# Designed miniproteins, single chains, continued (4): the designs that were tried, part 76

Each design is a single chain, and the fold is of that chain. pLDDT is the mean over its residues in the fold that is shown.

## One batch from the design tools (miniprotein)

Design m14787
Fold by ESMFold2-Fast:
Structure m14787 (fold): chain A 55 residues (1-55)
Amino acid sequence: DEADKRLIELIKKNLDKESQEEALKLYEELKKLEPNTPERRELARKLKELLEKGK
């Protein structure tokens, strides 16, 4: 998925190593959840907030 690849690139470029590990954990949990569930949306929101704090 192109969006997923872009997200991983942003994590690696914009976050320090500790934040990268946290963001990658959130992304792995996100991938385990079914699409369009409230839990997946919540994890996606947390991941986005983490990326925005890194900017």
Scores: mean pLDDT 70

Design m14788
Fold by ESMFold2-Fast:
Structure m14788 (fold): chain A 111 residues (1-111)
Amino acid sequence: SKEKEIELVRKFRAEVNRIIQEALEKMKGKTPEEQREIVKEAVDRIRKVAEEFMKKLSPEIQELVKKAIERIDKIVQEGLERGESPEDILRRIAATVNDAADEIIKLIEKK
């Protein structure tokens, strides 16, 4: 049902935000290199969560989730290359996921 698919997207968003908040807390008092590794670990966790949730979503919505993950990968790669703070990289990932989830929910509601 539409309601079940929307609930899955909301749970995905909540789980990703939880991973990001845990990573932000874990970064406190760490060196810049350790903070970069925490970003990479958080992104790997987000990918695993996305893979599990995608199995339960329609093919159309799976494609939108894949595009969001590709955008996250670009944010991480370009951010680390530019020397962007790990905290700012994680906050941009959170914003990207929240925006993508809002768009996906709106598309499901229109079905």
Scores: mean pLDDT 87

Design m14789
Fold by ESMFold2-Fast:
Structure m14789 (fold): chain A 88 residues (1-88)
Amino acid sequence: MAEADRLLLEGARAFAAGDYEKAAELFERAAELAEGERRAVALTGAGQAYLKLGDYEKAAEYYERALAVDPSLEDARANLEEARKKLA
């Protein structure tokens, strides 16, 4: 398995277990190694983890980065709006 794909799987497992700090770290590492669709998935995962941690500034940054890779990510767009509302 490619390292990025392994980190994405581990990040998803950490997120499902409620370990959002570990999930954020794993998704951040996956995003550094991945390109295109895999990178967009990793950036979205990091955003979701930071949203769960209440770090709305980082959540918004990661969703914006995900949308820069793939503007069609409706879930990332909706979650970005949620994070921005929490900052207002």
Scores: mean pLDDT 86

Design m14790
Fold by ESMFold2-Fast:
Structure m14790 (fold): chain A 76 residues (1-76)
Amino acid sequence: ADEEARRLLEELRAETDPERRKELALRLGELGTQVALDGLVEEANELLAKGTEEDIELAIALDFAVMTASSLLANS
């Protein structure tokens, strides 16, 4: 689980296409691990700091993934 989360985080950080980044973030959220949660929060904060419309849209998608991961982690 943690290994899968780390791999998906590496792919997310290397990906340049916003739509693929959103897909990777949602997959990370579905894993429900602490590694996924921490990585998604970090990425969302970096995107919000950049402040472009595309970055903000992606940050909103990552926030949904963060909520999903948090819910799964809290229920385990």
Scores: mean pLDDT 79

Design m14791
Fold by ESMFold2-Fast:
Structure m14791 (fold): chain A 70 residues (1-70)
Amino acid sequence: KAEELIRRAEELFRRALEAAAAGDYEAAVRLLEEAARLLVEALRLLGREEEAEALERWAAAQIAALRAKA
């Protein structure tokens, strides 16, 4: 279960990077939000709750930076 969530998050993260590189910051934000959500869920399923919280904070900062560019 957690492995499948990580694999899906990796695909979404790759798509987010492609969107950002193309200047589509709105799409990059949406894709990064979903990727981070799946990764946080996977970390919690693995019992890595402190890492999940750290990832949530990191992702929020990255999303804010991307929104500032849009």
Scores: mean pLDDT 83

Design m14792
Fold by ESMFold2-Fast:
Structure m14792 (fold): chain A 72 residues (1-72)
Amino acid sequence: KEEIKKRILELIGEILRLIGEIFDLEKELERLKKEGGDEKKIKEIEEEIEKLKKELERLKKELDKLDEELEK
């Protein structure tokens, strides 16, 4: 079960990194929308945020599965 704990720590690190990336992109998006920025660039950032959010949900599901295995 030690290997499961190591994988959980790795996933937590990846999740935190993705949260940071999403936060930075959301702040850039807010700034661009407020400034009346390029619609194409706004759309590209929105698509990147959605892609990262899907990856984050995937990692969260993996973390939940490993946590369930650890509790057994």
Scores: mean pLDDT 81

Design m14793
Fold by ESMFold2-Fast:
Parts: structure tokens; sequence; C-alpha cells
Structure m14793 (fold): chain A 74 residues (1-74)
């Protein structure tokens, strides 16, 4: 029904927003510490410990974090 479709959309949107927020945090930490790759690696390892789904989201966030970092440093 409509309620089920709305819940699925809300969950997907929540995951997308979480990925963006996590990516922004990782990018900021990388800039502040000067060790962006180290921050990315720690984030990916943490995500991998949860579930395969979380590992996938962490991979997406890591890619987005690199894009944010490049945009900020321009």
Amino acid sequence: GEALSQQVNDATKENAEKVEKEAEEVAKKGIESGDFEGELQRYLEEGKKKTPEEAKLAEMAAKTAREILEQILK
C-alpha cells in the first residue's frame, strides 16, 4: 500500500542523508587532520563491521567525501 511505499522511500532518503552527513564529516576531519586517506580508511572499516549493506553505504560516503574535499579545496 501507500504507507509501505512511503516507508521504503523514507528509509532510502534517510540512508542518502546519512551518507551525505557522514561524507561531510569525513571530509572535514581529513582537512583538519591532513590525513584524509586515514580518516576514510577508519570510516570504511567501521562500516564493514556492521553489515554488507552498511559497508556499501560507507563506500558511497567515502566517494562523496572525496568529491566534497576536492570541491572545498578548489
Scores: mean pLDDT 71

Design m14794
Fold by ESMFold2-Fast:
Structure m14794 (fold): chain A 60 residues (1-60)
Amino acid sequence: SEEEAVKRYVERLAETLKKQGYPEDAERFRKEAEGKSFDELLELATRFGVEIQKKKIEEL
């Protein structure tokens, strides 16, 4: 189902963020993802990706 697919997607992205050293961002992503549609979730994931990339650049 779409709900199961959304949950798996959230879990996988959050786990990836945690493994990359951003556990607080992983938890924030999980919270903000609650109740979102698939399209809203993709937009959220894109915004998080940009934020994480900015953090990585600042760490260079």
Scores: mean pLDDT 82

Design m14795
Fold by ESMFold2-Fast:
Structure m14795 (fold): chain A 78 residues (1-78)
Amino acid sequence: MAAERARELAEVLEREGLPEVAELTRGFADALAAGDRERARELGEQLAKEVGRLSPPEFADQAEAHVLALTQKMIEEA
């Protein structure tokens, strides 16, 4: 379930013109599906930092923290 939601998100991100974020999200989904929690954490951290970098400076820390919390929750539920 978590891996399927992450794959759906990757499709949306690619359509929105964010292929690098989409690729990280697909990798995260694949790691969740494989039960590779270490790789999922690594990719989740990379995804959070990339989202923070793409966000306006005043929201960068909040966006990074939000994505990090979301990916951590998905790993715990997987």
Scores: mean pLDDT 79

Design m14796
Fold by ESMFold2-Fast:
Structure m14796 (fold): chain A 102 residues (1-102)
Amino acid sequence: GIEVSEELLKELEEKLKEANEYALKAAEVIDKALAGEATEEELKEGIEYLKKAIEKIEEVIKELEEKKEEHPDPELVEQIIEALKKKIEELEKAKKFLEAAL
């Protein structure tokens, strides 16, 4: 098969790692909000983390969509894109929850 470039893989992995780190920070705020223990400052920080996670995932989706036809397995790339889009939907719902808690 044709190998995907190491540079592309490294860039996508870095962005997904950053997105995951922001999502984990937001999850701590969501847990506090569900318990009724989150401060206004924590809710605002959680919303900001969710926004950053969404932006990073959107960047990855864009790069995958642009390079899908050049990939050895474009069907796998499409499945990854769909999984990432569902993740954005989940993060958007979490963001709306925190916004409603403000």
Scores: mean pLDDT 82

Design m14797
Fold by ESMFold2-Fast:
Structure m14797 (fold): chain A 70 residues (1-70)
Amino acid sequence: TPQLDKFTKLLVKYVIEKKTTLLSKEEALKLLKEAGFSDELIKKVEELIDEKGKEELTVAEVAEIVEEAL
């Protein structure tokens, strides 16, 4: 999907600029919004992140959650 392609590019940029593969929930949700995902999808991703009970997620975990939400 065009939004998923844009999100992947934003994740790569985040890793390069921040020099980390870890994202907070707030950072992950911000990148999803910047990628142009719907509020409905972003809410579903937020719910799935909350189910993990982690303060930080890896790029791989965020990508898996987004694919599950699609």
Scores: mean pLDDT 82

Design m14798
Fold by ESMFold2-Fast:
Structure m14798 (fold): chain A 100 residues (1-100)
Amino acid sequence: KFEEEIEKEIKEGEEAVKRFRDLYKQMGLDDFAEEAIREAKEVAETILKDPFKGNEKLKELQKKVRDRVLEVGTPEQAEEAVRDLHEIAHGYAAKLAKEK
């Protein structure tokens, strides 16, 4: 049960990374996508050590991503990107927790 829940979160995060990369590639923001994914993984490490601080960092990163997408894309694409970013951060946190 617990192992299945962790594995599901890891898989959802990996799928979110693929969707996030595809969305930003369509917008010509490939480099920004890779930087945001890297920052999401750093947020994941913070979530494991300090969930409150990690959640605040995730909100800051989500705002940065939303603002960037809104410069070139639609509000719907921006909300899709911030949802995927949440899944990336939590999926990576689940992966790190499993590998302890």
Scores: mean pLDDT 83

Design m14799
Fold by ESMFold2-Fast:
Structure m14799 (fold): chain A 60 residues (1-60)
Amino acid sequence: AGKIVRAVAPVPKTSPDELALRPGDRVRVLEEVDDKWVLAQSLSTGETGRVPKSFLEEVK
């Protein structure tokens, strides 16, 4: 039961471990990597990767 958050801005994939997102894409937070990054799964594609927390907003 991971927390659902959404991207508030485009998130580029700059390394193989990252997840690319478009504004409004919903992801499930799997783990908090550190204070700046989470490991998340895209609800649209099922892909997993690291996402900066600053690009994410809480949703229901």
Scores: mean pLDDT 79

Design m14800
Fold by ESMFold2-Fast:
Order: C-alpha cells, then sequence, then structure tokens
Structure m14800 (fold): chain A 61 residues (1-61)
C-alpha cells in the first residue's frame, strides 16, 4: 500500500503527464494503479483517482 499523500501525488502526476504527452491511456493506468493501492486504506481517495482516470480516458482516448 501507499500513503494518501503519495497516492494524491501519483494522481496529480498522471494528470500532468496526460496533458503534456497526450497519452491519456498511460496516465489513466497510473491513476488506476494508485487507486487500487489506496482502496483499502483510503477508499475516498481511491474513488477520486478512478474517476480522474475515466475523465482522462474520455477526454484523450
Amino acid sequence: GISDEEAAKLGNEAGRLARETGDGKKAAEIARQAAEDARSSHPGLAAALEHGAKVIEEKLG
């Protein structure tokens, strides 16, 4: 598992990478992986990361 701060940083980094590279699929994969790691410890953060991944895929996929 990862800390909530680390999960939030990974989510923010994934979003930034998606905007800079235009590769929404890779960014969404990073966000989903972070969500999975956070799911048991911080379910709210995990849900936010999964939602962010879907938004990235819908806008860039």
Scores: mean pLDDT 70

Design m14801
Fold by ESMFold2-Fast:
Structure m14801 (fold): chain A 58 residues (1-58)
Amino acid sequence: KEEREKVAKEIAEKLNKIGDGIDKGLKEARKKRKEGASEEEALEIIRKAIEEATGGKG
């Protein structure tokens, strides 16, 4: 048991949640691209997914 280790685990959990959000955004962007969406539209989907995944956590 160490406070530093506890903080590291919390960071890992946050990274996992962020990764899940980004992954969902990437899949959504790929779906749109398959449907003929532009690269800019796909990037916008990814950008929104990153914003939602990070949630303004400072």
Scores: mean pLDDT 74

Design m14802
Fold by ESMFold2-Fast:
Structure m14802 (fold): chain A 56 residues (1-56)
Amino acid sequence: GAHHERLRANFERAVAVAETLSGRARRTILELALKETEEQGDEELAAEARRLLSTL
């Protein structure tokens, strides 16, 4: 639904911003994205956030 579509769009924007950053700033953005996806119950996006964090 519209809520999940908005969450995915927000997640993709956060990832794009994180890719322009390095170190602590990148990690912080990805951790906030993970928290949002977990709170909203989007397991697919939460798994993507965890994968990205594991590459740091």
Scores: mean pLDDT 80

Design m14803
Fold by ESMFold2-Fast:
Structure m14803 (fold): chain A 86 residues (1-86)
Amino acid sequence: MFSPEERQRLEAEVIALLKDTIEEAEKLLNSDKPVSPRKILALEFRVAVAEAELDLAGYTSPEARELIDKARELIKELQKKYEESK
């Protein structure tokens, strides 16, 4: 399994990925343009990868889990915005 230093690095990388995902999702929600289904799928994929990496490491990061929950809520709002624009 990963060393403590490797786990800390992985957690930092996952947190950075999730923050970037959240920022992109917030920008799409605040845009007056219709949301592309492809962009929603890309954001969902990033969150799934982040969760899988944490699970693979066998490490529970409360910060990363909170960011995953936030990202998922924003993705749900994007999906709702897309459905309303159909």
Scores: mean pLDDT 80

Design m14804
Fold by ESMFold2-Fast:
Structure m14804 (fold): chain A 59 residues (1-59)
Amino acid sequence: MAEEEERARRAYELARKMMSGNLDDQIEASREYLDSMDLPEEKRAELKKKFDEAIKTLK
């Protein structure tokens, strides 16, 4: 299906970034994944906030 194919391609691109070994690429891929979620803006904002807090731990 067209949507299924698009999701598979996107997942592959994100996985490639995650497997790059670069922390910045991994962070960017994770943010793109959160942006791709069909969630209410408030929930996405909360997840991004928690993600940013996790990133601070990795610095």
Scores: mean pLDDT 69

Design m14805
Fold by ESMFold2-Fast:
Structure m14805 (fold): chain A 55 residues (1-55)
Amino acid sequence: SSAEALKLASEGAKAAKAGDVEKAKELFDRAIETSTNPGLRAWIEKEREELIASV
């Protein structure tokens, strides 16, 4: 559901702020897989891409 995807994305963002990039990637991946909203999915994919851009 969109609510579940938002929750996972929020936890991913918190993990990213804490410097836990691996956990953030996992949470964003789960959020993307859970999301059926194209706008939310695109936003989460962008956040994930920015996290991995430096590796």
Scores: mean pLDDT 77

Design m14806
Fold by ESMFold2-Fast:
Structure m14806 (fold): chain A 70 residues (1-70)
Amino acid sequence: SVEERLEELAKYLSEEEKEEFKRIYEELKRLAKKSENLEPLTPEEIEELLKLKEKFNELLNKAEERKLAS
């Protein structure tokens, strides 16, 4: 599952980065749930979603690079 892959990659993050990663993931899920419930996202929420995705991808890439270096 996605969650299993994320937990594996999170092993290569610091404790601070892991907590940020989890917070970002929960925020992304919250915004996705609004869309699933047919609640439209505001322009501000769309901008926040894009910023969260960018941060999330940066942390994923960092974890994958560290995994490859292991």
Scores: mean pLDDT 80

Design m14807
Fold by ESMFold2-Fast:
Structure m14807 (fold): chain A 65 residues (1-65)
Amino acid sequence: SLEELLQKQRQEQQQQVAQLSLETFQLTIDNLLQAEKSTPEEAAKLLEEMRKLLEEGGKLADALR
């Protein structure tokens, strides 16, 4: 029981971080395709937001620990 809870907690944490990363990746690619601009400038802006989310995810993992 306790070990199941610990594994669930770890999986939830990993899934949250992974989901955020995956969603950000998908949104970034989708936005580039949708915008039809596909300019490096727009890509850089989206990448910056993704980087911020990844940093926040690291903090979340530490806090939820």
Scores: mean pLDDT 66

Design m14808
Fold by ESMFold2-Fast:
Structure m14808 (fold): chain A 86 residues (1-86)
Amino acid sequence: GFAEVFIRLHYGGVMERIKEGKLLSEEEIDAYFERVRAGALRILDTVAEIDGLPPEQVQAERARIDALIDEYREKVLKMNEEAKKK
């Protein structure tokens, strides 16, 4: 969905920054993904209103957003830590 595309684009952007040697603190990574999560939830709320999604489906999509954010946050933290060793 649109919220997942939004998350993936922002994940790609932060990964590119790390590959360029622009390392981030864990606090900066956490703050970044909290902002991405907030943006993804706004997209979901907009889509839910336009498409008339039932509340149960909205809650399921919110859970998927949270899981995806957690997955990408972990991947970024790991790669940032590995990059510090170079």
Scores: mean pLDDT 82

Design m14809
Fold by ESMFold2-Fast:
Structure m14809 (fold): chain A 72 residues (1-72)
Amino acid sequence: SMEEALRLIEKAGVYAATGRFDEAIEYLEKALELIEDEEAKKLVEEAIRHLKQGDADSALEKLREAVKVLEK
């Protein structure tokens, strides 16, 4: 469900903000399975790429954008 995807993104954001990037990525990959919106999927995939590069700030910005798309 969309509500479950948003919860997973929120949890991933907490892990990313605390430097737990592997856990953040795992939660975002689970969220991608629930997201149907192509713009939101792309933003979450971009967040995963930023986390793999160690850039939490860029990843969190992409997650904020994805949440805004999903809440429309």
Scores: mean pLDDT 88

Design m14810
Fold by ESMFold2-Fast:
Structure m14810 (fold): chain A 56 residues (1-56)
Amino acid sequence: LSEEEKKKAERIIEGAKKLVEEGLISEEQAREAMKLAEEGRLDEADRLIVRGVVES
């Protein structure tokens, strides 16, 4: 991952953890999003989080 992609991945991972604590997404959705971010699939991870929040 580039430096910019790494920062985006870290932001997604931190955001997912916070959204679980706030009850906006499930632990399963957060784990999947974090897995996608770690794999460099940042757009898919971001979309999963956004969809989870909208469905809440």
Scores: mean pLDDT 77

Design m14811
Fold by ESMFold2-Fast:
Structure m14811 (fold): chain A 80 residues (1-80)
Amino acid sequence: MEAELAAIREASRGLRRIAERLGLPASEIVIKSLEVTEESAELEISLNPSKPLSPEQEEEFRRLSEELRERVRRAAIEAA
């Protein structure tokens, strides 16, 4: 349970921060899946924007989503 809670907590915080950084409503960032095991955690997120993103927003999202996946994975492993 600790690993799952750590992963959920980190994912939730990260999603909110990504929304803030991109200037998007949090509702436009969706968790597609979050799978937690004893050895790993895998997070998939997607954007469902109401209007097209700028190239800068797309690049920032790509970078921030990669960072968040790593943070979620690490948080789950450290809590296990």
Scores: mean pLDDT 78

Design m14812
Fold by ESMFold2-Fast:
Structure m14812 (fold): chain A 84 residues (1-84)
Amino acid sequence: EEERKRWLEALEKERQQHAAQIDADIASGREDLKKLVEEMKKNPEKKKEYERQITHKAIALALLYASQFRVDEAREIIREAEKY
């Protein structure tokens, strides 16, 4: 029926929009992490504060990757954070 077809099309469009939003959130998280590393290099006296922020951001980013079943990328982010 036409009603079921419209529902399935709406659901597919919603899934595509949700995936695009998560990809945007991942990209933003990567930029935030990069900025924190750059700020830590500029302010070595606040190194421990930035290391904590880097760890928290990396965990959040890894959870976003894991939610998309991108487990290897999630593990890579955690491994990068272990340097701090």
Scores: mean pLDDT 79

Design m14813
Fold by ESMFold2-Fast:
Structure m14813 (fold): chain A 81 residues (1-81)
Amino acid sequence: DEEIREGVAQIVMAVANLAEEKGDFEGAKKLYEKAIELAPEDSPVRAQAYENLAKVYEKLGKTDEAEKWRKKADEIRERIA
């Protein structure tokens, strides 16, 4: 069910945020990618996961990848507004 998937995505997002706070940017990246897979399409959770993934890529020095993910977050936010 999409509601269950969204709930699991939110939990994965919380774990990713803890990894990021500890400076585990590679771990945070993998967890945000998992949250994107679990989050329903065009959901606020998926948009937030893309935005957080973009911030992790910036911290890893990968500016082009960060811009790509930020654009995906913006596209979702525009569609669900």
Scores: mean pLDDT 84

Design m14814
Fold by ESMFold2-Fast:
Structure m14814 (fold): chain A 83 residues (1-83)
Amino acid sequence: SEKEEKIKELEKEIEKLKEEIKELEKELKELREKLKKADPNDKEEILKLIAEILRLIGDIIELERKLEKLEKELKELKKEIEK
């Protein structure tokens, strides 16, 4: 069934997005720890870390939005296959 193939493709994309989000969350945690340990007098390093943290937060939000759209599409396709 073409719908069953689309479900499998969406499930794979959802799994990949979840893994990507998890990796970015791990990087975010590591950057937050670096920020905690940063020399408070090193303004340049602090600003650089903050900028990188904000960028990662932005990337996570975008991936979470994509995940929500795919999960909604998956739910709708599964309802169509419900006999």
Scores: mean pLDDT 86

Design m14815
Fold by ESMFold2-Fast:
Structure m14815 (fold): chain A 63 residues (1-63)
Amino acid sequence: KEREIEILELRIEESPNDARAWLELGKLYEELGDREKAIEYYEKALAVDPNNEEARENLEKVK
């Protein structure tokens, strides 16, 4: 999971508009029990792609 987070953070540095990478970071932090970061990253995914149903559903679940 540490390596997965590092890879996703690098992807976002290169492509900040990658809603999928933000969504995957949210999922990883949710699995780690970091609800605050999970919410933050799901919100960023929705800021990039407001029609991303998966990000919306995951955000609603963790609120």
Scores: mean pLDDT 79

Design m14816
Fold by ESMFold2-Fast:
Structure m14816 (fold): chain A 60 residues (1-60)
Amino acid sequence: MLEELKEELIKRLTEAGVEEEKARELAEKVVNASKQWNLSEEQARQLGDMEVEAAKKELE
């Protein structure tokens, strides 16, 4: 269960300056969306990459 992706996203988001709690929420959204849409591992990682970039833009 995409746990490795979740941990990787939390780390990347916190390194980008996102608060740990918010990083967990965003990573959980990516995992839940991946389950809901039956995304492949590659598609789930792409979704995660987009979320990290969006968070970086929001933080400036």
Scores: mean pLDDT 78

Design m14817
Fold by ESMFold2-Fast:
Structure m14817 (fold): chain A 75 residues (1-75)
Amino acid sequence: MLSEEEKEIIETLREDTEGVIELFEQGKLSKEEVERVVEMLRGLAEKAEEAGKYEIARALREAAERLEEVLESQE
């Protein structure tokens, strides 16, 4: 089972991801800025997986995929 600290990290990540989407939809973040966030999340997911933090790695990948889906929808 996840530690309370890991649960807090995952919840914060979900909130931050929705915030990035909202800012992008409002035109406050560029496509290039969102693409940089995706690259950062994918890199963090790889490091989390290497550290055995599979649930955090999964949450990071899901966040990256959600942002990529939003970018693809906007072209």
Scores: mean pLDDT 81

Design m14818
Fold by ESMFold2-Fast:
Structure m14818 (fold): chain A 56 residues (1-56)
Amino acid sequence: SELLEKAREALDKNLGNPYLAIRDLVEKYGIPFEEAQKAVDELNKRLGKKKEELLK
């Protein structure tokens, strides 16, 4: 989804800092804080699962 793509870009620009990524989504793109937080959390969950698979 576009929201998840924007969240990934925001995380990449902010070196994985979720607070700064959420701020950019809210202020720059006008995404509600609740939705921005959920999108960032979902990406972090997906990235954590892939990282664990690579460590096996």
Scores: mean pLDDT 75

Design m14819
Fold by ESMFold2-Fast:
Structure m14819 (fold): chain A 66 residues (1-66)
Amino acid sequence: SALEEALKELSELLKENGGRITREELVELLEKGGVPRARARAEADRLGREVLDEGEAVAVVDRLLG
């Protein structure tokens, strides 16, 4: 599923980046998973954070693609 593919890609990004992901990387991941760009950007803007930890990133991906 899109959710499973996005979570797998997120896991790899987090592993490579020491457990963190940037706002822009999150938006790109969501768009690739099928979330419309406007929605992905709105969610990123709502979070108000430039860098997210694993728990926050997983929660956002699960919410928007689950």
Scores: mean pLDDT 82

Design m14820
Fold by ESMFold2-Fast:
Structure m14820 (fold): chain A 65 residues (1-65)
Amino acid sequence: ISRLVAFEIRIIAIGFEFGVGVKTELKDGKVVVEVKAKSKELQEATEKAIREEAKRMGVKVEIKK
């Protein structure tokens, strides 16, 4: 639980660093993330950063449109 919350905080921080809107939700032991970016490149870069952070923290993540 604490690990999932820490991951949510980190993902929100990544969103601010990229200048991208990020929404997170906890569901069934995983973090569901929605990314709203102004450009395709920024969307892809943010999603990549989120997936890499999830791998680093050992957290299950689901990225939705």
Scores: mean pLDDT 79

Design m14821
Fold by ESMFold2-Fast:
Structure m14821 (fold): chain A 58 residues (1-58)
Amino acid sequence: MEELVRELVERALEETEDVSEAARRAAEEAVAESPPEQHEEVVELVREITRELVLERL
């Protein structure tokens, strides 16, 4: 799950310079790949990984 989320966030960040839009796209795809019980955890993972990747690029 974490590996999938990281790949989705990296791809979204390549498609747009808008971090908020990238995080939103990655969250939508990650949620679609996850069962309903994990949706909250998946959204939180997207936020954490997006922060890590953005800070790494600065």
Scores: mean pLDDT 77

Design m14822
Fold by ESMFold2-Fast:
Structure m14822 (fold): chain A 82 residues (1-82)
Amino acid sequence: SLPEVTDAFKEAVDDLTKAIREANEKIAAGLDPETVRKEFEKKADEILEKYKDKLSPFEYDIVRALAEIAIGILKAIAENAA
């Protein structure tokens, strides 16, 4: 649990975690990894924009860092699948 952070931060992390799981499930189902990566990047940008004015600067930076890590991993998967 994250008792010292806002409900908005918990929701942003949950939305991002769901998007990561959906991307991984799509890749496991045999969808094109590059297409999945592009869809995930768009979803991550939408999540960051949705919560931008609801999060502290620190909370926003954490969500952004998590998104960037996930994008990096998806890029590596896409490059190895080509």
Scores: mean pLDDT 84

Design m14823
Fold by ESMFold2-Fast:
Structure m14823 (fold): chain A 75 residues (1-75)
Amino acid sequence: SSKEQRVKVVRDIGGKPVTIEYIFTTVGDSDLVKLTIKTASGKVTESLTTKEEVDKLVEELKNDKSTLSFASSDW
């Protein structure tokens, strides 16, 4: 079964608070994860990554100096 984790961050970009949503969806029983990034402007990007890269990205987003708020769901 596919698992999903959602992360919502508000970042300071050029002095403006910008909401960015990250949706991570596992691909089968592999280490592959589909990454969907949604911005407040309606831009949506999709890419394929790995569970290791997701863990690194989530930690970076949480600890980035530009991050004003961070909210994460469980897998």
Scores: mean pLDDT 81

